# Designed miniproteins, single chains, part 103

Each design is a single chain, and the fold is of that chain. pLDDT is the mean over its residues in the fold that is shown.

## One batch from the design tools (miniprotein)

Design m3810
Fold by ESMFold2-Fast:
Structure m3810 (fold): chain A 62 residues (1-62)
Amino acid sequence: SAARAMAALEAVAPLAASLVGRASPEEIKDAIRAELLRRGVSEEDAEAIATYVAYGARLPAV
């Protein structure tokens, strides 16, 4: 659900912030996806959120 996805995004935001500018988008995606899976987020939601965080945060105009 959107509420679950938002809560998951908020939970990983500090980790994402620590990696932006220090790691490649692929490394950020892998780290965020792994953390979301560890927190019990579904594989589909973890992939979607990790991709959004890794590539959306890299492209501020998106």
Scores: mean pLDDT 73

Design m3811
Fold by ESMFold2-Fast:
Structure m3811 (fold): chain A 61 residues (1-61)
Amino acid sequence: DPELKKLEEEIKKIPGVKSARVERLFGRVVVDFTGDGDLEEVEKFVRSKYGSRAVVRHVDS
C-alpha cells in the first residue's frame, strides 16, 4: 500500500523516531514506532489523516 509507505517515511522524519511500521487492520491504521519521538506528536500527525481509525503505539517502552 503506497499510501502507508509514504506515511512511514513521513513519521520517520519526526525528531527522535528511529523506525516506523504502518499497517491496515480491521478498518484501522496501526502505527508502531521506536526511538525517543513524542507519542503525542506522532498520534496527532496520524489522526490528522485518519481520525479515530488511527492507533499509535510507542514500542520502545
Scores: mean pLDDT 79

Design m3812
Fold by ESMFold2-Fast:
Structure m3812 (fold): chain A 71 residues (1-71)
Amino acid sequence: DVNVIDMALYLLSLGIIPKDASDEEKLAVGKKALEIYDKDGDGKLDDKELAEFEKEIEENGKEAVAKKLGV
């Protein structure tokens, strides 16, 4: 399962989080992604929730997802 740190690093690797973002900003965006995509509220993304997130990037693009995450 993907936690807030894993999510922040994943979003950074996709270019959704700017490379010059502070650690606080990276964690805030990771937490926001969990708030939106963590449907069971356990503080982690399971395989289904992660697949839904990846599908949203494929359908709407990284810029639309970045805007949804407050970037």
Scores: mean pLDDT 78

Design m3813
Fold by ESMFold2-Fast:
Structure m3813 (fold): chain A 74 residues (1-74)
Amino acid sequence: MSVEEEIELLRNEFESTVRLYEAGRLSGEQAIAVLERVLASLRAIAEKYPEYRERTEELIEEIEREIERLREEL
């Protein structure tokens, strides 16, 4: 799997997790746990592949904002 494909899969997991939460299929705690794992993976990619740092940083910021929103709802 390429790094670009890995980042795309992580974005898809993020978007899918938010949709499942909004549909009532995941609790807020479950959604946050998944998003925290996605963040850890993206941070690892940013550290290992500096050329993808800007792209991963944008996605990290988006996910961090969503986690904060979910925590406010709990």
Scores: mean pLDDT 85

Design m3814
Fold by ESMFold2-Fast:
Structure m3814 (fold): chain A 94 residues (1-94)
Amino acid sequence: MEQAEKALKLAEEALKEKDPRKRAQLAIEAGWLAAKAAESSTDKKTLELARKAGEKAVEAALKALKDAKTIDEINLGIAGALTGIGAIFDAELK
């Protein structure tokens, strides 16, 4: 649960971040923590939080991709989206 709550908080911070690079980095961290929470838990509330964190991480990553100007920023945005999608799938499969 603690990792899922932290993941959701980071995903919400990513959505509020103005810098696309920092937004993507926060989205990657949020997605990774959400995936870890989903993998390590069968608790419905933890899985619901992990899924929501993953969904918000994907949203933040897509916004970062929209504002991306360099190949590095594009790669970070893609990584954030894929990590968030992974967290959603891990939560939904349980």
Scores: mean pLDDT 83

Design m3815
Fold by ESMFold2-Fast:
Structure m3815 (fold): chain A 72 residues (1-72)
Amino acid sequence: NEEKKEAILLLAEASVLLMRAIVMGIKSEKVEEAVKLLNEAAKALEEGDYKKAAELAKEAVRLLREAIEEAE
């Protein structure tokens, strides 16, 4: 069940990064795309598609890190 654990941890990481971006007032297309990906990842997790959930959450983490870096 490592794929499920990975998906949950990546979703948690992305959620923390999203909260940081929101609190810092970062508004960008990358943040909007990350929100969309996180919604899709949550749906995949609920459907039991842990690999897809992890891939989507990982991409959301990447976009959020880039948005935060670009805002600095």
Scores: mean pLDDT 86

Design m3816
Fold by ESMFold2-Fast:
Structure m3816 (fold): chain A 62 residues (1-62)
Amino acid sequence: MEEIDKVTELLREAFAALVAGDTERAQALIEKLEEYAKEGKMTPAQKEQLALLREQLAKQQA
């Protein structure tokens, strides 16, 4: 199943959205990534990237 590749793509897009200041898009992508993490469909490295994205999103939404 192509889930790891899909997760990598979603992580890249979420980071790009944060860089662009599109916090709504970034939040939606991060929520989708959290769903994959809860289903066990992410590597530990991808989960670390997701945690960094969540932290950056929280800082930008202040």
Scores: mean pLDDT 79

Design m3818
Fold by ESMFold2-Fast:
Structure m3818 (fold): chain A 67 residues (1-67)
Amino acid sequence: AEAYNNRGFVYRYLGKISLAISDYNKAIELNPNFAEPYYSRSFLYHILGQEALAEEDFAKGVKIVVD
């Protein structure tokens, strides 16, 4: 999970948005209780105009942190 999350951050920094989302998806698949990929994927969905997906991921990240 952590390795995919870290590579996703690098892809995001390089502007490779689709590859970043793919890596965040894999990080979430491996550890659904890891909040960081949800926040990072939410940010990317927001900049892509996918507001419903962005809000869903942000809410999931918050729930993981506050539980």
Scores: mean pLDDT 81

Design m3819
Fold by ESMFold2-Fast:
Structure m3819 (fold): chain A 84 residues (1-84)
Amino acid sequence: MKEVEEAVEKYKELAEKAEEAAKKAAEAAKKGDYKKAVEYLEEAIEAVRKIAELVKEELPEAAKAFERAVKRLEEIKEELKKLA
C-alpha cells in the first residue's frame, strides 16, 4: 500500500514536471525563441520517459503509450531545431 502511494506521488511529480516544461516550450515557441522551446521540450521528454519506466512492469500498455508520446515529442523537437 505505502509503496503504491509513493509510486503514485512520483507519477504526479513527473506528470506536473512534463506539463510545466511543455507549457514553457509552447510559450517560448510563440515568442520565436525556438532554442528555449527545444530546451524545455527536452525536459518534458525526459519526464515522460521516466513515467514510461515507472509504469513499464505494472502497466506495460500504458508504458508503450508513453514511449509513443516520447517519439512524437522527439519529432516535434527536431522540427523546432530546424527553425532555430
Scores: mean pLDDT 80

Design m3820
Fold by ESMFold2-Fast:
Structure m3820 (fold): chain A 70 residues (1-70)
Amino acid sequence: SLEEIKKKMEEELSKLFEEYTNETDEEKKKEILKKIIELLKKMKEMYKDVDPETAEILEDKIELLEKILK
């Protein structure tokens, strides 16, 4: 179901943020951040039609994180 997929994506996102926080290597941190951005993009597309407010928040987070990568 969509609800189960959302929960799994939120759990994966939490796991990636934990990995990012615990990583000390700058190159590996950037790779984890790229994975976070890609997951947020997938979540945004899923929420776009069913929860536009959450999709907009996800877009703002994506833009912020992409600026950090540059």
Scores: mean pLDDT 83

Design m3821
Fold by ESMFold2-Fast:
Structure m3821 (fold): chain A 73 residues (1-73)
Amino acid sequence: MEKALELLERARELLEKPDITREDLEEAERLLLEAASLLPSLSEEDQEQAKEQLGRLLEVARARAEELEAILA
């Protein structure tokens, strides 16, 4: 579990940056995908916790991506 939560925390820190760059967003998305790949190996309780964090962070990443896309449009 520790590695999955560590990846989620790293992604969260990048996504919480006020002036997030495209590189920061790409790195955060990579970390989220890596964390997701680890979920099937966790216990049921650990999966539930990690899935909740992953889902919330994916929603934040999506919002940030749409924000950056709007600036480019």
Scores: mean pLDDT 78

Design m3822
Fold by ESMFold2-Fast:
Structure m3822 (fold): chain A 62 residues (1-62)
Amino acid sequence: MRLLAVVGRDYTARRPDELTLRAGERVELLEEVDAEHVLARSLATGRTGLVPKSVLHAAGPV
């Protein structure tokens, strides 16, 4: 089961292992890394990286 989230606000990667995201983009949630971050894949670019949980809103399972 694939879990998706919608990006709630623009986020610019601050590290090479983070994703740059724009509000309204969708990401696939791959793994919880810690309390503040998830490992996700951008559906727009196909890139994988860390994303702060605070910039994401749940879109639901698919």
Scores: mean pLDDT 76

Design m3823
Fold by ESMFold2-Fast:
Structure m3823 (fold): chain A 56 residues (1-56)
Amino acid sequence: SLADAIAEDLIERLKKGLITLEEAKDYVNFLKEKGVISDEEAERILERIEKAYKEL
């Protein structure tokens, strides 16, 4: 899904140190505000990136 693809891209960037967790969260919220993803999809993406961040 689009939401899964976004989560995987952001997790990869976080693991590589290319973005901060705050930047990743801001980007997800931006996509939600623009209507690219739903509120539910945004929540799912945020949960996945936060979980992945704890594993770093």
Scores: mean pLDDT 87

Design m3824
Fold by ESMFold2-Fast:
Formats: structure tokens, C-alpha cells, sequence
Structure m3824 (fold): chain A 94 residues (1-94)
């Protein structure tokens, strides 16, 4: 269990680096790999949410931030990004 969790944390950290570089496809790939090893990795869920938000897929972004909040209801990053994504979706629909 611990080895899978450690590997998932490494992959989620690498996904966040690619997200910061603007390589959203690579960030998604690495975050999905992290979640295959540890489906409770909150960072991987938030990286998926932000990557899809940056790509304009607000529905997927919302779903992934909500998954992060199911695991960690007090995650500030997921709460703030979920609110921003919902506002962006509403603005685009108006």
C-alpha cells in the first residue's frame, strides 16, 4: 500500500509541474496514472480539474474538483478552483 501511495504522490507532483508549464495533456496523463495507483490522491484530482479548466472543459473540471472535495472536504485549492470554474461556466453560458 505505501509504495503505491508514494508512487502516486510522485506522479501527482510531476503532473503539477507539467500543469505549471502549460502541458495540460501530459499533466492529465500523469494525474490519471497517479489515480490508478491511489484513487484517494487529492492532488491528482485537483490537477485533473485544473488541466480540464485550462482546456475549457468546465464540466470535467467541476466533476474532478468535486471528487477531490469528497475525499478532502476542507481542501482550499479544490474549493476555490471549483467556485472559479462554476463562475467561468456560467459566464460562458450567458
Amino acid sequence: MEEKKEKAEELADEAAVYLAKGDYDKAIELAEEALKLDPENVKAWTVLGEAYFKQGDYDKAIAYYEKALEIDPNNIVAKENLAETKAAKAAKAA
Scores: mean pLDDT 86

Design m3825
Fold by ESMFold2-Fast:
Structure m3825 (fold): chain A 79 residues (1-79)
Amino acid sequence: GREEALEKMREALEALKEGDVEKALELLEEGAEEAEKAGDLKSAGAANRALGGVESAVSEGDLEGAIKAVEGAIKELEE
């Protein structure tokens, strides 16, 4: 549930820092799907918001914005 989604989001953050946007998007999608399958709608929502934030930021050439979107979602779930 939450721990698995957090792990996927942390891996996505590392991928973004390495410039691997495709890997980051795959990891965020996996985290959202696993959380949704587990019935953890809060974690699924956070992962989906991070996914949308990364897609939007990358479409504008804003890698820093993409990183911030994932960091924000991680912070939301860590409390």
Scores: mean pLDDT 84

Design m3826
Fold by ESMFold2-Fast:
Structure m3826 (fold): chain A 69 residues (1-69)
Amino acid sequence: AALSPLELRILSFLQRNPDRRFSAAELAKELGVSQSAVSRALRGLEARGLVASERVGRTTLYSVPERLP
């Protein structure tokens, strides 16, 4: 399989909110899942280039990547 069920849920949520950025804590609240599970899934998605990350202070925010030229 290409993605886990949680990874697919995260991607679907981000794709429905393409103009917004979310912390792992915010995604955990929105999806009703533990922050640690979301953080692990986000690391996997980022390693695959399926999400964009931006560090703001001590917090990392995640969004849909702009992949198209």
Scores: mean pLDDT 80

Design m3827
Fold by ESMFold2-Fast:
Structure m3827 (fold): chain A 76 residues (1-76)
Amino acid sequence: DGEKAKQLLLKKAEEAEKKGNYLAASVLRSIARGLGPDATIQQAVDALRRAAKSMRDMGDYETADSLEKAAEELES
């Protein structure tokens, strides 16, 4: 359910922003905007994990951890 995944990503973006992680919030919102109505939860999870890997490769472990946590919550 793309709409459910999108709603969770937007909620996680708000939580990240409240913690001062504006980059994580921006990435989460970008992924949410990229999801169509027929998008699967797995597509959202895959996008989050790719973004998290990119952040780790750049040395941003805090943003990577935030994105991985969102992926774990989507899989629950």
Scores: mean pLDDT 83

Design m3828
Fold by ESMFold2-Fast:
Structure m3828 (fold): chain A 57 residues (1-57)
Amino acid sequence: SAEAEARARERIAALGKDLTAEKLEEIARELGLSEDTVHRLAAEVLAEQRAAEAAAA
């Protein structure tokens, strides 16, 4: 669901550079999302965070 994806994005963003494959699996299980979905969301969030870090530098 859209709400589950939004919660996944928030958790991924909170982990930032500390994001690991194990944490992604945990998020997928907790929110009832597929691993493929969570990996896609992680790629999106990490790209957004890198852009924000570049803008802040």
Scores: mean pLDDT 80

Design m3829
Fold by ESMFold2-Fast:
Structure m3829 (fold): chain A 70 residues (1-70)
Amino acid sequence: MVTVVIPASDIADLDALRATLAALGGEILSENDDYVLARLPADRLDAFARATGLQVTHRGDSIIGFAAPS
């Protein structure tokens, strides 16, 4: 499992994000006005990007950043 962070402003539909995460074996860990923190199997990162239209913007040692395409 890896932790992913997504700016709240890049999430059009939080319920759709939650459903996509659940389908891929992940879950939302926390949400606030600035970002959503979620957990996802590492082998599902590509499927998550494809399903949501989000792109990987940062790869940390423990956290992967995602954002909407500019």
Scores: mean pLDDT 81

Design m3830
Fold by ESMFold2-Fast:
Structure m3830 (fold): chain A 78 residues (1-78)
Amino acid sequence: SMRDEADELINEGFKYINEGKYEEALEKLKEALKIYEEIGDRAGVAFVYYLIGEVYRLMGKEEEAEKYFKKAKEIREE
């Protein structure tokens, strides 16, 4: 299913994070984000925004990190 595809992309993202390959991690997470948005999985969208924020924080990109954490929080407060 599309959800299983998105979940696998998240797993690939975690693999890249563990390897310190943050740009590759972001690519996988953004692909998963698109799928969760297409299927209307708001919890999945919030989770991916949070993970993207964590990756930007690991990269030292504080402004980008804050932007994505805010997006995740706004969905969780819906």
Scores: mean pLDDT 88

Design m3831
Fold by ESMFold2-Fast:
Structure m3831 (fold): chain A 84 residues (1-84)
Amino acid sequence: SPVLERLVALQEELVRAVLAGDHARARALLAELLRLLGEELGVPEAELAALRRAGEAALADPAQLGAFLHLLNEVLERAAAALA
């Protein structure tokens, strides 16, 4: 899926930006990731809000990045199941 390929690329760029301390780039990438999840995969606002909170936590503290990625993977698995 071209959407899933874009999401993987955005996730990889977001991880790099967080680890580099580039908060402006990381915030922009997080916003684009959430936009794609909502607009193209139909992820509910409650799940997008949870991802936004976890993403902001990871921007403040890279140790939280693993928790954000775990939540993102669960959201993507549910979205993929809904499309199957």
Scores: mean pLDDT 86

Design m3832
Fold by ESMFold2-Fast:
Structure m3832 (fold): chain A 118 residues (1-118)
Amino acid sequence: EDPEIFRTALAVDADGRAVSLPLPEPPPEDWVVIEGSQGYLTPEELRAMAEAFRKGAELARQGASPEDVVKAIEEELKKAGVKRFPTLAIRKDASPEEIARFLEALARTLEGMAALQA
């Protein structure tokens, strides 16, 4: 079994709207968590989150810890005025490359969701 290293919950409804959902199961106690909120996400919020996640990926590639990556993402979201975002949980022992790849993939997904709301 491939070990799970990240958890987040995002969906697209029948109308193509992106929605932030609660995690179906709580993350393990040893994971680093950014507590998000539930609700519909605007294209502007989706693009701001994608930018924050890309910045987090760059910091991870520079050797930042999962805790520092999470803090940087949270600060970028606050700076962008993003009020709603999905909860993100990261395993503390995840490698920089695994963190970077996941965040880059998530950023691309968010950018795609923003485009669907046009």
Scores: mean pLDDT 79

Design m3833
Fold by ESMFold2-Fast:
Structure m3833 (fold): chain A 83 residues (1-83)
Amino acid sequence: SMSEELKERARRAKEEALEALRRMREAGTPEEVVRMLEEHVERLYKKAIEAAEKGDYEEAERYVKELEDLARQLREAAELTRR
C-alpha cells in the first residue's frame, strides 16, 4: 500500500541520516550539533509516519522527501569529515 511504502521510505531515510550522524560524531563533530540534528531527523520521521497513518499521503510524501534530502546532506557532510 502507499502507506506502507511511505513508512518504509521514511524508515530508510531515518536509518541513513542516523548512520551519517554517527560517522560525523566519530569524526569529531560537536556532540551538541549531532544531538540537534538527531532531534530534527526524529521530528521529520514522526511527522511522515503520522501523516501516512492518517492517509494524508501528499503531506507524508513532503515529509519523506524532506527526510530523504536531509539524509543526503548528512551523508555528504559525513564524507567531508572522513579525514
Scores: mean pLDDT 87

Design m3834
Fold by ESMFold2-Fast:
Structure m3834 (fold): chain A 65 residues (1-65)
Amino acid sequence: SLFLDPEEAKRIAEELLEKAREAYKNGDFSTAASYLTAAMIAAAMSGDEELLKKVREFADELDKK
């Protein structure tokens, strides 16, 4: 399959979201944005709407700064 397994996509999205948060805390906003973009794609592939919502909320916070 050209798509990730949904459970693996969920795990990857959660890991990428944590990496985005760490980069943001370190003041590396470009790295945070890159991880966040990847997390958003993985969350969408997971089918987990709650996880996708969490990623989008963090993206909105990042976009304000």
Scores: mean pLDDT 80

Design m3835
Fold by ESMFold2-Fast:
Formats: sequence, structure tokens, C-alpha cells
Structure m3835 (fold): chain A 58 residues (1-58)
Amino acid sequence: SADAANLRSALLYYALYYLGQGLSNAEAQRKAVEVVRELSKTLSPEEILALAEERVKA
């Protein structure tokens, strides 16, 4: 689904962001999952992806 694709892309972008911050692959993936899970309580998958894209740009 589009929602699943948006969440998958958001997870990848957050993981890339955390890798850029010096975290290991495992730590970056774990933090990406935690962030997306918390955001999913209040935001749509499309909104979560938009935030993830902004983080990678920073």
C-alpha cells in the first residue's frame, strides 16, 4: 500500500540520518524504528515521510 511504502521510505531516511550522526547500522535502524513508531501515534505515514526527508536534508 501507499502507507506501507511511505513508512518504509521514512524508516530508510531516518536510518540514513542516524548513520550520518555516527551510529552503527544496528543502532541507526533501531532508532529509526523507535522514531517512526512514536510519530505513528499522532501523524499519518505521509507526514512521517515528510519529516524524515527534512531530517536527511539537515
Scores: mean pLDDT 86

Design m3836
Fold by ESMFold2-Fast:
Structure m3836 (fold): chain A 73 residues (1-73)
Amino acid sequence: SEAFALALTRAAKAAVDAGEDSVRVSVAELARATGAPRPTVSRRLRRLVELGAAERTARPGEYLLHVRPAPAT
């Protein structure tokens, strides 16, 4: 859990430092970085999608993590 949060925080920080609104993350890369099984990482990323914090891409096992909240319109 903590390793997953740290990996996402590092990815998000890199995107913010680059002036990006989102960062691409993969299930395979996060599983490697965290030591968690791929199904566990996939489930956590899918939960972030349900919360509006991430979006699925056209590539299997790849997600966009949103690093800036949408402005209140």
Scores: mean pLDDT 76

Design m3837
Fold by ESMFold2-Fast:
Structure m3837 (fold): chain A 59 residues (1-59)
Amino acid sequence: NATLEKIKELARKVYEAVSAKKPQEEINKLIDELIETAKKSGLDNIVRGAEEVKKEIEK
């Protein structure tokens, strides 16, 4: 499933960016892409999870 593989890749990139302490702008861009990809695919559980992660790192 190409969509699930894309979501996994984006989640990995988010994790790597956070671990490398990349700028918040870069991390937010990756999370936004993850949210949009999940929304397009109707994966509401993944959308909620990604939005919660974004909320935590914006604090």
Scores: mean pLDDT 79

Design m3838
Fold by ESMFold2-Fast:
Structure m3838 (fold): chain A 88 residues (1-88)
Amino acid sequence: EVEELKEKAEEALERAEEAAEAGDVETAAKLLKEALEYVEKLIEAGAIEEAKEFAERAIEIAEKLPDEITAAMLIIQASVVLIIAEKK
C-alpha cells in the first residue's frame, strides 16, 4: 500500500500548508503529525526516497507556523524522521 500511503502523506501535507498559511496552528500541527505518521509507515515499507521528500516538506511547512514553540517541536519531530530515513 505504498501508493496509498504516499497519497495520504501528500494530502495531509497540502492541508497542513493551507492551515499554516491561514494561521490555524492547531490544525496545521495536527495534520503535520498525521503526515509524519504516514512518512514513518513509508520508511517501514521501504519507500525511503519518498519518505525523505515528505519529511523535508513537513519541515518547510512547520517553519511557516506563527507559533515558534509549536514550529520548533514539529521541526524536531520531522528532522528525527528524516534522520531515520537517511540511515535506511
Scores: mean pLDDT 84

Design m3839
Fold by ESMFold2-Fast:
Structure m3839 (fold): chain A 82 residues (1-82)
Amino acid sequence: VDEEVDRLVAAAAEELRQYVDAPEEERLRALLETTRRLARQAAELLAESDPERAALLRRAAELAEEMLEEGKLRDMRSLAEL
């Protein structure tokens, strides 16, 4: 479980690294979509073994979903701080 979560986190980190190298709005949307999907998956895997970390991941997914639906990137820093 933990190894799977680490893999999901590493995948999200790679997407973020690509965004830092070439920040574009399309890249931000891809990052948010990837973060939402991976964070939800990781939260489910951690629900019993690490509920505190799972809660943070669920919040990250919720913030990413809100930003995608509203078309607003103003809270990107809040998502990154999780």
Scores: mean pLDDT 68

Design m3840
Fold by ESMFold2-Fast:
Structure m3840 (fold): chain A 67 residues (1-67)
Amino acid sequence: MDARLQAFRDRLLAEGISEETVDRIVALLRKAEEAEKEGNRKEARKLVSEAVGLVIRAIGDLIDAEL
């Protein structure tokens, strides 16, 4: 839902993740939700995995930048 995705986006931005990266993560999560509604659980899992991978990379970049 739009409200939950907006809240999630705002949290990622508050953590210092770039707007561009946050928008990519949100877009992947929206596509994952659509794939799940279509019954394509394999595609939904792949899209969620990609979104999680972007979050982990962004957090890693923030940690590296503070070192």
Scores: mean pLDDT 78

Design m3841
Fold by ESMFold2-Fast:
Order: C-alpha cells, then sequence, then structure tokens
Structure m3841 (fold): chain A 90 residues (1-90)
C-alpha cells in the first residue's frame, strides 16, 4: 500500500538522520583535536544537514499522520539547537 511505502521512506530517512548524527559527532571530536574552530564548523554543518533530513522525514510522515510529521520536525529542530549550543560553548 502507499501508506506502507511512505512509512518505509520515512523510516529510511530517520535512519539516515541517526547515522549522520553519529558520524557528525565523531567528526566533531576529531576536528576538535585539531582546532576549536574546526569542531564548531563540523557541529554546525551536522546540525543543518540533520534538520534537512528530518524535515524530509517529517514531510513524508505527514502524508500518513500530520501530528507524527510535526513531531519529527520538532525533534530535528531540538537536536539542531542542542548541537549549535554545544558549538557555541567550545
Amino acid sequence: SKKKELAEKARKLMKEAEKLLEEGKKKAEEALKKSKEEGKKVLKETAEKLLEIMKKAGEVASEIDEGTGEGIIEQGERIKKALEEEAEKL
């Protein structure tokens, strides 16, 4: 069914977001060993890319259930804010 296909698409996007966050955090740790400025850059770039993927996941999920889609986007915004705040504290 179309609903099942949309759910699978949203799930794949969420897995991409999780992988991006894990890889982004590792890259930020490596960058921080070289310079504070490089660490900040990686965290901010990870935050932007994460929100982009989670907005796409939320849009797909919204075709099934609007509340679920909104929840995914809000989660992405919260994670982005946390990463940006971490970057500002460096």
Scores: mean pLDDT 88

Design m3842
Fold by ESMFold2-Fast:
Structure m3842 (fold): chain A 59 residues (1-59)
Amino acid sequence: AEEEIERLEKEKEELKENARKQIQEADKKGDIKTALRIQVDLLAQQGELFIRIRQLKRS
């Protein structure tokens, strides 16, 4: 449904904002490994949401 797609798009944007804050904190501490892990986790979560959104659009 269109409403469901819009909700998932919003959820994806919120994940980006949260990850941005965590990466900034890790960078401030010089913790490059933590920053990279957060980026990888973000990409995985966004990928799942993208697949779900795409399936809904194709249905």
Scores: mean pLDDT 80

Design m3843
Fold by ESMFold2-Fast:
Structure m3843 (fold): chain A 56 residues (1-56)
Amino acid sequence: MTEEIIDEAVRLALELSKTKTPEQAVFEAAKYALDKGLSIDEVTRAAQRAVEALKA
C-alpha cells in the first residue's frame, strides 16, 4: 500500500524530469505522495527514492 504510492511517486518524478528540473520533479512527486495521504516521514522517503531514481 504505502510502497505502491511511493513507487507511483518515483515514476511521476522520472516522467516529469524529462521536461522539468530534477528539483521540480522531486517536489511534484512529494506533493503526489502527500495528497495520497502519506505521512511526512513517508513523503520524505518517497522524495529520497525519487532523487536516487533520477541519479540512476
Scores: mean pLDDT 81

Design m3844
Fold by ESMFold2-Fast:
Structure m3844 (fold): chain A 99 residues (1-99)
Amino acid sequence: LEEVKEVLLKAAERAEELAEKNKDLPIAKEAALKAAELLREAAESEDPRKVVLLIVSAALIAVGAAVDARLAGDKESEEAAKEVLKIVLETGREVDKIL
């Protein structure tokens, strides 16, 4: 449980750093901040099922943001949203190894 919490908190910090880096890209910034929020909530959960569902929810937020950016023709926001998705997917893989 402690190892899972550490992985999730580090991932949330990475997403928050990405939001700051992309502060002028609203779609990517909002996706990164929401993903970080969900990852922090997962870190506080004692329910492994809830942890997995929150990680999946964070991934869906990132996917939705990438789609929205693509439809708007905003390539920069699309790439930034994909970076958020990469963080979340890497986190899910690390959590799966521990659980």
Scores: mean pLDDT 87

Design m3845
Fold by ESMFold2-Fast:
Structure m3845 (fold): chain A 95 residues (1-95)
Amino acid sequence: SLRKQIRELIIRAVGELIRAIGAQIDRDYDEFLESVRRLRRILEEIRELARKAKEQGDDKLAEDALKAVEEAERAARELASQLPPDVRREALEIL
């Protein structure tokens, strides 16, 4: 079901945010940027499934999914704001 697929992608998105936090603590900026790239791909998949949910008349599922995307993007941008300037610029360009 779309609901199950969206839930599984949200769990994966949270996992990438946790990985990014760990990479930031270790100052492993290559791993941080790779986590942000994976996060972006997951969020794009959630947006596609949200559009499909809306087309099928499940407006609430679409709204909840898009809200989760917005929250994840906000969290990722906040993490990026704590990075050195060069790495921060690259992270924001990926997002």
Scores: mean pLDDT 90

Design m3846
Fold by ESMFold2-Fast:
Structure m3846 (fold): chain A 75 residues (1-75)
Amino acid sequence: MTARDVAESLERTARGEPPGPALRELIQRMLDAGYTEAQAREAVTAAIAEFSRQGKEDEVTLDELFERAEAIARA
């Protein structure tokens, strides 16, 4: 699973569809780390936007996306 899979899941959620497994897993990891759902969604969205600007959505793993999202949430 890559950042692209999470980005697609966010787009589906914005359309009122249920979140895909990649987004659900990432949000749960953020909650387990002590962040709120709002902080998790904001940080994940920001991390995806950063990797998208770099053209790396297909290269970034779920673990790398989590590390960047957590760094954003801590700031």
Scores: mean pLDDT 77

Design m3847
Fold by ESMFold2-Fast:
Structure m3847 (fold): chain A 61 residues (1-61)
Amino acid sequence: MSEEEKVLEEARKKFEEAGVDQETIDLVLNTLRRLIEEGKITVEQAKAALDQLITAYKADL
């Protein structure tokens, strides 16, 4: 299992814990996975973006 897959799986669990719907989770994770695969962002940048989104959802949504 690649590092990108581990980051995306971990983020999915955290989004579910935050009460985010699966449609939104799938959209976010699929978008970031595509950007990583195309080399437009690093796995570290994707993780940082996911952590920020998870924090925002836990605080407000």
Scores: mean pLDDT 79

